# Ledger of designs, part 78: designed miniproteins, single chains, continued (4)

Each design is a single chain, and the fold is of that chain. pLDDT is the mean over its residues in the fold that is shown.

## One batch from the design tools (miniprotein)

Design m14716
Fold by ESMFold2-Fast:
Structure m14716 (fold): chain A 87 residues (1-87)
Amino acid sequence: ESGREQEEKILAEAKKPIEEYEKNKDDPSAKEPLLKEAKALLDKFKKKLDQIKQQAQQQNSPVDNQAVKVLEEAIKILEEAIKKLEK
């Protein structure tokens, strides 16, 4: 897969919990599973970000820098989604 394709997948995955909540906002039972999913994704992306930061300098690759920015954006999206789901 290309770096751009991976970027789009990460951002789409990060947006899923809030999009599903917006579709199911009238169903309170959907909120808790989406909150758990969002927290799991947040943990996953934070771990991936740490891994990429450690490898990026050794690989000397611009793709690593782009992946870092995408993961940071995905983390922000998930943090906002979690805050909205917890209210």
Scores: mean pLDDT 74

Design m14717
Fold by ESMFold2-Fast:
Structure m14717 (fold): chain A 100 residues (1-100)
Amino acid sequence: PSPAQLEVEVLHALMLIAVNLAIESAKKGDAEGAIQALDTVVRLADEIRRIAAEHPEVGPLAAQAEKDIIDGLNKVIETAEKNGLKEASRAAKEARDRIA
């Protein structure tokens, strides 16, 4: 694979870890931890988008990563709402809106 492809794949894996951290923080009632993990998700999404703009060949990989991010953010929203974490739910909705 190209260096750009490998970088997007690594960032995608890190994004999935950050989404899972946000979900686990929300399950524990840790709104601050969930918001910090969401900030990481947004930064990783921005970096994937930057790489895709510079390297159009990774466009399909970037599109799949964006889809997985949106799916993950929807799970964070659902988990935060179920646990009454209004600020974390709002932050996840803002992150989803920014990425979409």
Scores: mean pLDDT 88

Design m14718
Fold by ESMFold2-Fast:
Structure m14718 (fold): chain A 68 residues (1-68)
Amino acid sequence: SAMEERMKRAMDYALANSDNPALKAAAEATLAALEAGDIESAQRHFLQALGLASQEGLYDGLAALLRS
């Protein structure tokens, strides 16, 4: 779905722009859950990754990807 593609792009962006192990783990968990079709787990990990990315100053880039 368009939402799943958007989540994947946001997580790829986070992985490319952060060295934070917790953010990388949450992003990888989101991608793994999406591949498994576990949307509930994907959403949970995605929200955690967004919170961590916001703390890293990646919010503006992620917000732009999620709005497009």
Scores: mean pLDDT 82

Design m14719
Fold by ESMFold2-Fast:
Structure m14719 (fold): chain A 112 residues (1-112)
Amino acid sequence: MKVVLAISDPRIRKLVEEAIKEVDPNAEIVHVDSTEELLKVLPNADLVVFEGVSLPKEVIEALRKYKVPLLVISDNPVVAELFLGPFDGVFIDRRKLTKETLKKAIEELLKK
């Protein structure tokens, strides 16, 4: 599987990478640090993991167009839920973030 990580916090990035590799040791992990890079890799992604409080409208439209599942990690659940409204996705509160919670969310999103 191909998992795209749009995560700026290196500690969260490492934890997510470890969770992905425990679910699928052969997973291809792609790191993106800009909207332009995310849009280029998104059409071939099986999952996008995003850390933050806002996604550009063009990214939201691309996620819908290509039907890529979205996992959002944020410390603001109200804002994060607004991005998941049009998607079959999962939200994880950054304050409750654990490898086990990440693995369960990834497994759930990849089963669909």
Scores: mean pLDDT 77

Design m14720
Fold by ESMFold2-Fast:
Structure m14720 (fold): chain A 70 residues (1-70)
Amino acid sequence: SAVERALRIARHLVDVEGLSPEEAVGRAAGVLLDEGASPREVLEAVAAVLRDLGRDDAAEEVRRQLRAME
């Protein structure tokens, strides 16, 4: 899934390449968009990545954006 792919990309970028959570999320989102993921799929993946990386407040902000798109 797009979420699982984004989680793997972001974890590699943080754990191996030393990027910040914010940079890793941006890179993962860009990859998903380039691969044809919908804006909704990208936001769901971004929220999951932010939560996995311990950025719970940022993840909830993205979740509010998803609710607004419905």
Scores: mean pLDDT 84

Design m14721
Fold by ESMFold2-Fast:
Structure m14721 (fold): chain A 104 residues (1-104)
Amino acid sequence: SLLERLERLLRELEKKDEEDPKVLLLRIALLELRQRLLEEEGKLSAEEREALSARGRELQAKFEELYEKLKPEEKEELEELARELEAALERGIEEFIRKVEEVL
């Protein structure tokens, strides 16, 4: 059920503006969690793992390019969101998913 909620959130984010750094930050965080959960379940082949890692690198590069163009205040807002997401994940996967749902 947690993996299903994560997959739903990823689909919702794919419908949003791909040039929005906040959307990219949320997509990167969700994809990293999804990869970890699939690895823990032993459901990823070596080829699937490499494909997921490559996609993660591409999204990270796009995020960094957009981030460099932001005003200092906008960068601070994204850094705060990143900290909130990390804090939620430390509390648990359910808390992390809830935090993503709140900011969407």
Scores: mean pLDDT 83

Design m14722
Fold by ESMFold2-Fast:
Structure m14722 (fold): chain A 76 residues (1-76)
Amino acid sequence: EAEKAVEQVEELAKQLKDKKASQYALDLADQAKEAYKAGVPSKLVLESTARGLKTIAKIASPEDKEKLLKLAEQIE
């Protein structure tokens, strides 16, 4: 569950046109990966990751914002 969400965030980051948003998404994926490897419950990792994506969406371009928010809704 959490592992799949990390892969989805990493793939989304590669598709983002905004380089800053892309880097924040990659950092978020790395943080999520470290959290579930450390034994944090999958549901909490997914909730934290969805919130992170919504935060990145606030500073992203309009096109990237829609992609970030859509993924956040899917993993939440």
Scores: mean pLDDT 83

Design m14723
Fold by ESMFold2-Fast:
Structure m14723 (fold): chain A 58 residues (1-58)
Amino acid sequence: AEARGRAGAELGYRKVLEETDLDEEEARRTGEGAGQIAALVPGMTPEQAADLGVRLAK
């Protein structure tokens, strides 16, 4: 769970930075949210959580 959450947060941060106009601080917060979602949903991959984070950031 912790490892999946961390991977989701990092991937979410990178994707939000690349796919949206958010700055680094806002992208990091969105990435942390994606990581938390990945930790709470056992069937969700870090990539799926990151995609959800990008969608929510828009």
Scores: mean pLDDT 71

Design m14724
Fold by ESMFold2-Fast:
Structure m14724 (fold): chain A 91 residues (1-91)
Amino acid sequence: SEVEDVKKQAENLLESAKEDMDYYLDYAKEKGKEAAKEAIERIRETKKSGVDGMKSLARGAKTKESQEIAEKYGKEIEKLGDEKIKEIEEY
């Protein structure tokens, strides 16, 4: 179904964003303060790309349900990015 197709695309975008953000979070923790600034910038870029991808999915959605799924996953990427940036800043 269209709903299942949008959900799968949203899940793939979220998983990709999580993997990239976790990579830079670990990078910042391993390399210390000098790497933290670069890691935060990379997480911000990943967050923006993920949110923009979800907005594109929502724009192409044929149903309100599919649009709401894309919007929900977009907010999850935004929250995840903000949390990981905060974790680096507090480390």
Scores: mean pLDDT 89

Design m14725
Fold by ESMFold2-Fast:
Structure m14725 (fold): chain A 80 residues (1-80)
Amino acid sequence: DAALAEGAALRAANREEVRKLLEEAAKLAEGKSLEEIARELARLVSKREGVELDLSKLEVSESGKKAIEKALAELEAEKA
């Protein structure tokens, strides 16, 4: 169970970090489409992980757009 507990803690930490990146992406893409928010999020994650992403080839799926929309709504609800 130690490995499961450690994995859960790492996932929780990663979720909090992803939430902060999503908040940052939303601010950077203020007044832009959900697709632009997704691209800003991908850019921030790429820089953080040191992974080069070709953003010109990044296709935001419908499921990805819905996931980002839901996550943004949850962030706004938690700030209120």
Scores: mean pLDDT 62

Design m14726
Fold by ESMFold2-Fast:
Structure m14726 (fold): chain A 56 residues (1-56)
Amino acid sequence: SAAEDAERARREARIQELLAKFPNLTPESKAYIERVLATPVDERRAQRAALEAALG
């Protein structure tokens, strides 16, 4: 569906943007952020978790 595709593209862009913004993240933190943010059902929780991982 167009709406679902758009939402997926938005999440993908957000993940890439976050990873590019914090290039010094460990591979483990990057993998965690990437996985969590790719999951629609966990999006709100993922934002908090991603921020914590990026700052840690």
Scores: mean pLDDT 70

Design m14727
Fold by ESMFold2-Fast:
Structure m14727 (fold): chain A 67 residues (1-67)
Amino acid sequence: AAEEVRARLEAQLDALIKAHGVDPETRARLRAAIDRLVAEGRPSSFLTTAANILGITVEEVEAILAA
């Protein structure tokens, strides 16, 4: 369900915030991206979107989430 996908992306966001550290504005942008991608049926695009917002590589995002 969309709620289950959203919960998974929110958990990934929490992991990224703890590992990378983000200001409230960046956190809001990441949450807005989750809402948009879930609504558009593109949750798999979150890693690329998060990498762009955080200014890091997709490989770095994947490494954080694999920890």
Scores: mean pLDDT 79

Design m14728
Fold by ESMFold2-Fast:
Structure m14728 (fold): chain A 97 residues (1-97)
Amino acid sequence: MKEEIEKLKEEGEKISKEGLEIARRAAEALDKAGRSPEGAALYSAVSILGVGMLTNADLALKNPKNAKTHMEGARRDMESLQALSREAEELAAELEA
């Protein structure tokens, strides 16, 4: 379990960093289009999901009895982060065209 949680944390940190970079690009494109508040909200949402995922993984390490529930939470946050990152990438590409 510890090795699985550590692997999820490492993968999650990578996904979070990639998602923030995509969200930054989308926010910048939205700003140029006069949609700065939407860009700021998108960047914040990606940041919150990344923190949530890593927090759930840390809780899984600290609470072995509830590790399954925390790992399920981390995976849900990761899935949501990946979905939002894809949406942000598509939006950035459309606005940059």
Scores: mean pLDDT 84

Design m14729
Fold by ESMFold2-Fast:
Structure m14729 (fold): chain A 100 residues (1-100)
Amino acid sequence: SLEEKLEKFLKELEKLLEEIAEYLKSQGKDELAEEFLFLKEHIEKSVKILVEKGEVEEALKRLIEEAERIAEWLKSTGDPKLEEEAEKLLELAKKAKKEL
Protein backbone atom coordinates (compact mmCIF):
# COMPACT_ATOMS: atom_id res chain seq x y z
CA SER A 1 0.00 0.00 0.00
CA LEU A 2 1.02 3.65 -0.31
CA GLU A 3 0.98 3.86 3.52
CA GLU A 4 3.52 0.98 3.78
CA LYS A 5 5.77 2.72 1.19
CA LEU A 6 5.43 6.02 3.08
CA GLU A 7 6.50 4.28 6.34
CA LYS A 8 9.60 2.93 4.54
CA PHE A 9 10.49 6.37 3.13
CA LEU A 10 9.92 8.02 6.53
CA LYS A 11 12.30 5.53 8.24
CA GLU A 12 14.94 6.16 5.54
CA LEU A 13 14.59 9.95 5.99
CA GLU A 14 14.86 9.58 9.81
CA LYS A 15 18.05 7.52 9.39
CA LEU A 16 19.61 10.13 7.07
CA LEU A 17 18.75 12.97 9.48
CA GLU A 18 20.30 11.00 12.38
CA GLU A 19 23.48 10.41 10.31
CA ILE A 20 23.66 14.16 9.54
CA ALA A 21 23.21 15.00 13.25
CA GLU A 22 25.97 12.51 14.25
CA TYR A 23 28.32 14.03 11.65
CA LEU A 24 27.58 17.56 12.90
CA LYS A 25 28.30 16.47 16.51
CA SER A 26 31.62 14.94 15.35
CA GLN A 27 32.52 18.37 13.92
CA GLY A 28 31.72 20.13 17.23
CA LYS A 29 28.45 21.60 15.90
CA ASP A 30 26.33 20.33 18.80
CA GLU A 31 23.62 23.04 18.59
CA LEU A 32 23.09 22.47 14.84
CA ALA A 33 22.96 18.68 15.46
CA GLU A 34 20.20 19.24 18.07
CA GLU A 35 18.31 21.39 15.52
CA PHE A 36 18.45 18.48 13.03
CA LEU A 37 17.14 16.01 15.66
CA PHE A 38 14.30 18.46 16.45
CA LEU A 39 13.57 18.74 12.70
CA LYS A 40 13.42 14.91 12.50
CA GLU A 41 10.84 14.77 15.34
CA HIS A 42 8.79 17.59 13.76
CA ILE A 43 8.67 15.85 10.35
CA GLU A 44 7.75 12.50 12.00
CA LYS A 45 4.85 14.13 13.89
CA SER A 46 3.61 16.11 10.85
CA VAL A 47 3.63 13.02 8.59
CA LYS A 48 1.89 10.85 11.25
CA ILE A 49 -0.86 13.47 11.73
CA LEU A 50 -1.57 13.47 7.97
CA VAL A 51 -1.64 9.63 7.90
CA GLU A 52 -4.08 9.57 10.87
CA LYS A 53 -6.36 11.93 8.88
CA GLY A 54 -6.25 9.55 5.87
CA GLU A 55 -4.15 12.06 3.86
CA VAL A 56 -1.46 9.52 2.87
CA GLU A 57 -0.67 11.13 -0.53
CA GLU A 58 -0.35 14.55 1.15
CA ALA A 59 1.93 12.99 3.82
CA LEU A 60 4.18 11.59 1.06
CA LYS A 61 4.24 15.00 -0.68
CA ARG A 62 5.21 16.64 2.65
CA LEU A 63 8.06 14.13 3.11
CA ILE A 64 9.32 14.84 -0.46
CA GLU A 65 9.20 18.63 0.09
CA GLU A 66 11.09 18.36 3.41
CA ALA A 67 13.77 16.05 1.93
CA GLU A 68 14.34 18.45 -1.01
CA ARG A 69 14.39 21.54 1.28
CA ILE A 70 16.94 19.93 3.64
CA ALA A 71 19.08 18.77 0.67
CA GLU A 72 19.25 22.33 -0.74
CA TRP A 73 20.38 23.66 2.66
CA LEU A 74 23.04 20.92 2.96
CA LYS A 75 24.40 21.75 -0.53
CA SER A 76 24.61 25.44 0.46
CA THR A 77 27.08 24.62 3.32
CA GLY A 78 29.99 23.73 0.98
CA ASP A 79 30.79 20.71 3.21
CA PRO A 80 31.54 17.68 0.96
CA LYS A 81 30.13 15.21 3.53
CA LEU A 82 26.88 17.20 3.82
CA GLU A 83 26.73 17.41 -0.01
CA GLU A 84 26.89 13.56 -0.10
CA GLU A 85 24.01 13.41 2.42
CA ALA A 86 22.09 15.90 0.22
CA GLU A 87 22.47 13.53 -2.77
CA LYS A 88 21.00 10.67 -0.65
CA LEU A 89 18.03 12.89 0.34
CA LEU A 90 17.41 13.84 -3.31
CA GLU A 91 17.52 10.13 -4.33
CA LEU A 92 14.97 9.39 -1.56
CA ALA A 93 12.71 12.21 -2.84
CA LYS A 94 13.04 10.91 -6.43
CA LYS A 95 12.01 7.37 -5.37
CA ALA A 96 9.07 8.76 -3.36
CA LYS A 97 7.86 10.86 -6.34
CA LYS A 98 7.56 7.64 -8.42
CA GLU A 99 4.87 6.42 -5.93
CA LEU A 100 2.63 9.45 -6.66
Scores: mean pLDDT 88

Design m14730
Fold by ESMFold2-Fast:
Structure m14730 (fold): chain A 92 residues (1-92)
Amino acid sequence: MELTEEEVKRIEAKLKEWDEKNKSKEPQIQQALDVARASATTEEQRKKLEAEIKRFELVKKYGKLIEVSPPDLQEKILNKAREEVKKIEAEL
């Protein structure tokens, strides 16, 4: 079954709490991304880097969702994450 609006809001509330607890780590991740983008000098390098950034953001997003979700929703979130990773890899 698809996630209900109530289930989505519940997950979002827990995700917001998780983000507040881990706020101190975000500047380090952003700094690393900024350095990586500055190092990509060719169009091909930029395309590959943007694909890796999309993959990283996807892993980060679904990793958080899995951690804050009840077990019955974790399997569905994992399957969605796998499909989106395959889609990114297929474009490479």
Scores: mean pLDDT 68

Design m14731
Fold by ESMFold2-Fast:
Parts: C-alpha cells; sequence; structure tokens
Structure m14731 (fold): chain A 79 residues (1-79)
C-alpha cells in the first residue's frame, strides 16, 4: 500500500529524530518524536503494511522507554 509505505517513511524520519534527541540528552523531544513514529507505525499497520508497521511500533516503544530512563520525571516520556 502506497499509504502504508508513506507512513513507514514518515515514521522512520521521526525515529531518526528521536535517536538524535536521545544523543543530545533531550528526553522530552525524544519521547515526542518516538510517539510520532509509533503513531505512523500503527497507521502503516492499518493500511496493510503489518510487518513494517509492527517493527516501527516496537522500535518506537524502545525509544520511548530510553527517553523515560533518561528523564523519568518527564510527563510525556512517562506516558
Amino acid sequence: SMLGERHLQQGDRYNLEAQRALEAGDARRAALYAQRSLEHGMEAMRAGNVTGGTGQVIAAIGLRFEAFLLDPENELARE
């Protein structure tokens, strides 16, 4: 699905931005970008790209967890 492929591409961009935010020590930005990547992964799954979307969701959950460990008191990272 072209729609699913577009969601995967956008989610990958957010995943990269989340990783860069983690490297910069910015837990809030990392959590925000990881959440955006997760949302695109879910939309890719809904559009029929189940394998790619599932992988993107799992990766995004990992990034959100890393953001939480970096700053556990950050409200966005705790969600």
Scores: mean pLDDT 86

Design m14732
Fold by ESMFold2-Fast:
Structure m14732 (fold): chain A 57 residues (1-57)
Amino acid sequence: MEEKQSRENAKKLVEEYLSHLPEDSSDKVKQEEKEKAKKILSEDGVMAFLAAAVFLS
C-alpha cells in the first residue's frame, strides 16, 4: 500500500519538475529528463520517493 502512495508522490514531483523545463530545450534534454524520470519511478517505493525529492533539489 505504501508503495502505491510513494509512486504517486514521485510521479507528481517528477511531472512538476518536467513542466518547469524550458519549452525551448533541445529534444535531447527533454528525452534525457524523461529517461531520468522513468528511472526514479521504477525504483522501489520509499527509494523512489526519496530519489524524486533529491532529483528535484
Scores: mean pLDDT 63

Design m14733
Fold by ESMFold2-Fast:
Structure m14733 (fold): chain A 83 residues (1-83)
Amino acid sequence: NLEAARQALEEAKKNAENGDPTLPEVEVTEPPGVGLSAEVLELLADAAEYSAIALEKSGAPQYLIDQARANAEVLRREAEALR
């Protein structure tokens, strides 16, 4: 849902600006139960990138930073596959 993806991006941006890494989790594996458009996947990828930035700024463990970056990359690849 485009609205949910936009909400996730806005929350990610807001939390990153506040130095708070508690962002919505985006699964590396496919999102359960929903066929998503390329546009929605791109927005979720952007949100995952902001999550990674917030985690990096907060000094989170490398594992969590890597997971957030991997989530963004998976979502971008999925968006490309839908084109």
Scores: mean pLDDT 68

Design m14734
Fold by ESMFold2-Fast:
Structure m14734 (fold): chain A 80 residues (1-80)
Amino acid sequence: SKMEELERLVERARELMLRASETGNSEAILEAANIGALILGYETLKRLGLLSDEEAEKLIERLKREIERLEKIIKEVEEK
């Protein structure tokens, strides 16, 4: 389901946010903070019953994009 996909992306994002903190790299940490704000928005919409399937699809798309961005930053930091 869309909700199961979204929850898996949130779990993946939290793992990457922890890894970003471990790098000590400011760009990775700031991108992780941006993702954290998006997750907080998601949790708030879910709690208030405002998370429709359409909103979930938009969040999935946005989370995938931000996760890919953070993964790239972490990779570049770890390769140098």
Scores: mean pLDDT 85

Design m14735
Fold by ESMFold2-Fast:
Structure m14735 (fold): chain A 63 residues (1-63)
Amino acid sequence: GAMAASAVAAARALLEQHKDTLTPEEVDRIARVVEQYLLDKGFDPETVAAARAAIRAAGEAAL
């Protein structure tokens, strides 16, 4: 749903803001925080996995 897309967009903006200090560990941490947030909101594991993959891909592109 729209909430999952908004969380991914916010995470992508955060990664872009901090690109000069970004590490693979920070990317993984951000992805985990968003994953936990979506799980707490009752999103399906498939939706959560897709959001995590999108955040990791954006982080890898920024590194």
Scores: mean pLDDT 76

Design m14736
Fold by ESMFold2-Fast:
Structure m14736 (fold): chain A 95 residues (1-95)
Amino acid sequence: IRERAIALLEETRERVQRARTMEELEAVVREFERRLGALLAEALRQGDDETVALIGRLLTRVRQIYLETRKNQDVEGGRRRLLEELDRALEELRA
């Protein structure tokens, strides 16, 4: 699970960096949430409580950042915050 989560976060980080519009950022966030949600469900089935907690926090934070970005129409600020959050999650998963 952790290795697959790391790979997804690295892929998503690249996609966030390439997103230039709100529409592009929304597409990246929706796909990330879908795939991360599937990993969360798998971690729950395996009883991997640490990974469940990490993914759960990440999902909540990403949703909060995206909603604020949408409200403020600040694509550049939203991208920076998403990248920062993904980098934190990657650091935790690699620890």
Scores: mean pLDDT 83

Design m14737
Fold by ESMFold2-Fast:
Structure m14737 (fold): chain A 70 residues (1-70)
Amino acid sequence: AEEVERHAREAERLAREGDTEGAARHLAEAHRLGGSPVSPDQVRDAIKKYGLKAAEEGARRLAQMARKLA
């Protein structure tokens, strides 16, 4: 739970800064640790399709969920 929250918060920060590759890597790791594995390539493609704002929002929600499950 703590590592999921940490990676999700880092993904939120990187998405806010416009770092698509960094956001994708940390979001993929957060999902993997949370039991729903996705590849960084899949996350990167989703960010390119839906935008960095959607990635930021998704990461924030994931961090909140991880916090509640701790």
Scores: mean pLDDT 82

Design m14738
Fold by ESMFold2-Fast:
Structure m14738 (fold): chain A 112 residues (1-112)
Amino acid sequence: PALSDAEFQRRLLFAIGIADRDGDGTLSREEFRTLLEELGYHLSDAEAERAFGLLDLDGDGRISAAELTAAMGRYGITDPALGARILNAEPLSPAEAAAVRAFFDALVAEAR
């Protein structure tokens, strides 16, 4: 079944909370892949690498708050702090959760 926006937010915050164990506020390739899997996106290794590359704009092998915000901006999300809020596992409003879900749906579709 499709995730509700509330369940999507719960899984997002949980996955980010466990991924940011080093406290630097960034996601590695493996942490990002685990996040997508937790959100219910079943990707091949090649599809996960394409999705990561769409976010990792400087090629440093990590997704920063700035890169996540910039990527979401390409999909119409205009909050300049949203990437940092997500990577800090901060709660989202229902409208923000719906927008972030639509962003991940579009990102995964582009990577396939």
Scores: mean pLDDT 75

Design m14739
Fold by ESMFold2-Fast:
Structure m14739 (fold): chain A 63 residues (1-63)
Amino acid sequence: SAAERAATVVAAADAEARKHGYSLDAATRQRLAEAASLPDPEESARRATEVARGAFRAQGIPL
């Protein structure tokens, strides 16, 4: 389901952020959940990746 995809994407991003000593803020988690809920799976994956990388780069985390 879209909710399961969103939960998985957010959990994966949170886990990655924790490896770098960073916690995702609520706004970034919301954007990831929205991206993961898009009807097109490929567009969903692309936008979720853009949101995650953008947030990490803003914190100086190289991914």
Scores: mean pLDDT 78

Design m14740
Fold by ESMFold2-Fast:
Structure m14740 (fold): chain A 88 residues (1-88)
Amino acid sequence: MENEELAKKLRKEYEEELKELKSMDYEEQLEKTTKEAIEYAKKGDMASALYKALLFIEAMGGTEEAIKEAQKIFEEARKVYEEELKKK
């Protein structure tokens, strides 16, 4: 049953990424999340950019501050994505 193994792999990757973020201080988490979200946006992958922003919110315990920062990060990623779309 390949679907169960895939689900376990995705969960493990999610848990490992979340653990890595939680091991960093707030400023390092912000910098890493911003860099990764923008990098994914440049590659045309807005789904991964959104995932990184949501992962940051979860790593910070869903605080209002974390949500506001994640929104700001995602807005910057969106601007980068729109610029790349103009290049076709």
Scores: mean pLDDT 79

Design m14741
Fold by ESMFold2-Fast:
Structure m14741 (fold): chain A 106 residues (1-106)
Amino acid sequence: MSAEEGEAAGREAAALLASEDPAKAEEGARLAVAAASSSNPEAGRAGGAGIGTGLASTNPIGRRAGAAAVVAAIASPNPRARAAGLKAAGPSGSPAGQEAVAEALA
């Protein structure tokens, strides 16, 4: 994934994770994790930001998808995705973010 593709993916993921449609929120979570898994640092940053947006969502569907993205990122064999997932969960301070990290580490 290129830097431009990663930035576009991060923005799209954030918009999808704000959706009240579960299918769109799940697509956003998948897209954010894919961007966070990129070897390109800009794409990784955009992916992490997308996950953080999901966790901070006032919409419970978006928050659940964001938490799932954190779990998927932390479970990833890619150390960039794992670091992005942990960082996104930490700054959010949300109970959903803390639960996602606890479940992934158990």
Scores: mean pLDDT 72

Design m14742
Fold by ESMFold2-Fast:
Structure m14742 (fold): chain A 62 residues (1-62)
Amino acid sequence: MEKLEKAIKLVSTLSLEVFEEFLKLVEKKDFESAIALLKKHRPELTDEEARLVVEEYAKLFE
């Protein structure tokens, strides 16, 4: 589960409010908005890293 550990580390620096909004977007399958939210608050993330985070958290709702 190395991908999940990496995803958790990448979101650990987000504020609680931003993280809760991110989870709501992932839960409702709004992955494009979830990626945009991550890149807005973590502009250093690559598109690949942002997708990885969304994909790993999406698995928790499947």
Scores: mean pLDDT 80

Design m14743
Fold by ESMFold2-Fast:
Structure m14743 (fold): chain A 92 residues (1-92)
Amino acid sequence: MDGIISYIKAMFKNTKKLMEENPEVGTKQAQALRDTAIAAAKLAPEAAMKGTQEGLTYFGYSEEAKLAGQDVEGLREAMQKFVDELAAKAKA
């Protein structure tokens, strides 16, 4: 379980770095992270939700972090909002 939390958090840190270097590539990584978090939630929902909540908090998305910590559907909604917001920033 700790491995899943650490892995998801590492993906959020990598996504943040990519958004600073190349927002288009960072947005694609955020989409991969969304898909990974959703897949992890099917195997270990508590670990996936915790990792996603901490990762979103680290990224500065406190409202999405609260959604991700509620349940698996909240995690899905939070990750979709996260991807949409990064895509909007990449276009600006």
Scores: mean pLDDT 84

Design m14744
Fold by ESMFold2-Fast:
Structure m14744 (fold): chain A 90 residues (1-90)
Amino acid sequence: NESLETFLRFMSALIPDPNLPKEEQEEVDKYYEKLAELVENGASDEEIKEVIKELEKKFNLPVTGEGTKEVLDNLPGPSEKVVERLQKLV
C-alpha cells in the first residue's frame, strides 16, 4: 500500500517533543489525525502528500510532500495518543 508506506516513512522519523506547548501539540495533532483518517479510508499517496505539504507550509519548512530530513528534524511529532492510533494502521 503506497499511501501507507509514504505515511509510515514520514511518521517513523518524527520524534515527539515533550516541551511543545499543549496548544501547538493540539494543532499538530489535527494534521496527524487527518493523515490517519485518510490512510484508514484508503486515500491515495497524492492525498497523503498534500496533508504533508500543509504541515510543511504551517511550520515554514521546505514544501515537498515527501518529509525530507530537514522537515523531519524541525517538525513537531504527534502526541503519544495519536502515535498509538497511527501504529494500529500497520
Scores: mean pLDDT 72

Design m14745
Fold by ESMFold2-Fast:
Structure m14745 (fold): chain A 70 residues (1-70)
Amino acid sequence: MLTDEELIERMLEVMSKMTEEQQKAFQQRLTKRVREIVEQSRAQGLTEEELEQRLIEVAEEEIEEAEKEI
């Protein structure tokens, strides 16, 4: 299980290998998905803990996809 620190470090490593265009696209996709998860979570009445878990999952998925594009 990745710690929050390991997740952040992995994100920074991935971003350091990206072009400026790739970094911008990554940030835009991540921001959009985070917004969608927050909106869905509020609509479904999820707890703060459930929202945090979904946000971590989204961040991990976006980092994994970005690693494939580098």
Scores: mean pLDDT 77

Design m14746
Fold by ESMFold2-Fast:
Structure m14746 (fold): chain A 74 residues (1-74)
Amino acid sequence: SELDELLAEAARLVEEAFKLLRDPSASKEDIARVLARLEEVRRRLEAVADPSDPELQALLTFLDQLIRSLRSRA
């Protein structure tokens, strides 16, 4: 399903984002790329996510926090 595909992509991007956040030599270009992909996946998840699903709402909140952290490095 689209939701399953988006969740899998979100998981991969979260892992990549944490690798970048741990790496003081991470390029602004790599940070900008992952940031753009996270923002897109978050938007698509918000569009398909059931607003009454607390786990999906928690994930969206977590992605917002991660996006904010990456923006501080961009």
Scores: mean pLDDT 87

Design m14747
Fold by ESMFold2-Fast:
Structure m14747 (fold): chain A 80 residues (1-80)
Amino acid sequence: TTEQLQAIRRAFVEAMNLAYKLIKEEGMSREEALKRVEEFIEDLAKKYGLTPEQKEALLEAARRFIDAIEAGEDIPVPPV
């Protein structure tokens, strides 16, 4: 459904924006940022009505994104 796809996209963008901000702008440790992002994703799952599978996929994407940032990979700044 369009509403479901829109919700997933919004949740993804919000989670990635937070992860980037915590690591790159606020200078949080990987462990601190990961914990904050995981808590945020739990709230996003409730807010957007994500399925358990969608929430799991978002958590995995966020973990890999944080790992990529920490590894010094070129990550484009997420759009607002």
Scores: mean pLDDT 76

Design m14748
Fold by ESMFold2-Fast:
Structure m14748 (fold): chain A 68 residues (1-68)
Amino acid sequence: SLAEELEKKLEELEKASEEEQLKLIGELVEWMREKGAPQEWVDALQLLYDAKDVEGAKSLVATLIRRL
């Protein structure tokens, strides 16, 4: 399910180094686009990625998992 895939991606983010975390967030944005996630979610995560807000990105992903 989408929730299970997002949970695994969030776990990967939390285990990654600081440099790898930003890269993984960028990959997550592209993954969400490919999966047809709501545009509002993709745009929100993209803004956090552009701001290099890793903690904000993790918080958003956790929120999305809770809503799925």
Scores: mean pLDDT 83

Design m14749
Fold by ESMFold2-Fast:
Structure m14749 (fold): chain A 79 residues (1-79)
Amino acid sequence: MSPEEIAKKKILEAVKKVLEAYPNDEAAIRLMFRLMIHELLKIFSKETVKKIIEEVAKELPERVKKILLEEMEEVLSRY
C-alpha cells in the first residue's frame, strides 16, 4: 500500500470518528480538517495533498465534503 493510500485510510477513519462524536459541530469538523491538511503538508507535496483530500471527499456526505474542500482551498492558498 502506498503512503498516499495509508494516509487516505487513516484520514477516513479519523473523519468517521469525529463525525460520530460531533455530528453537528461544524467548528470541530473544520478545525479537524484544517489540522489534518497541515499535517499532510509536512509529509507530502501540495499537489499530493490535494489528490488525497479530493479522494477522501468522494467518500463523505455532501455537507462534510463541502467543509473539507473549503478548508483545503483555504489552507492550500497559503502555501
Scores: mean pLDDT 80

Design m14750
Fold by ESMFold2-Fast:
Structure m14750 (fold): chain A 66 residues (1-66)
Amino acid sequence: DVAIQAAVDAGRAAGLSPQAITQLVSAYLRDPEPSAEEVRELARRTGTSPSTVRRIFNTARRAEAE
């Protein structure tokens, strides 16, 4: 829950659409440690950068770890 909320907040801060945020949250729930190739594919699919995808996932993982 905390990790999902952190991912949603980071996605909104990055200016992502609700659909893009939902796709990233779904991907995170499947695998919180995606490969570089998976990050690039998610970035392409959501219309954002690989750096933004990595930041959102890192934010979610950090929230979950605390």
Scores: mean pLDDT 82

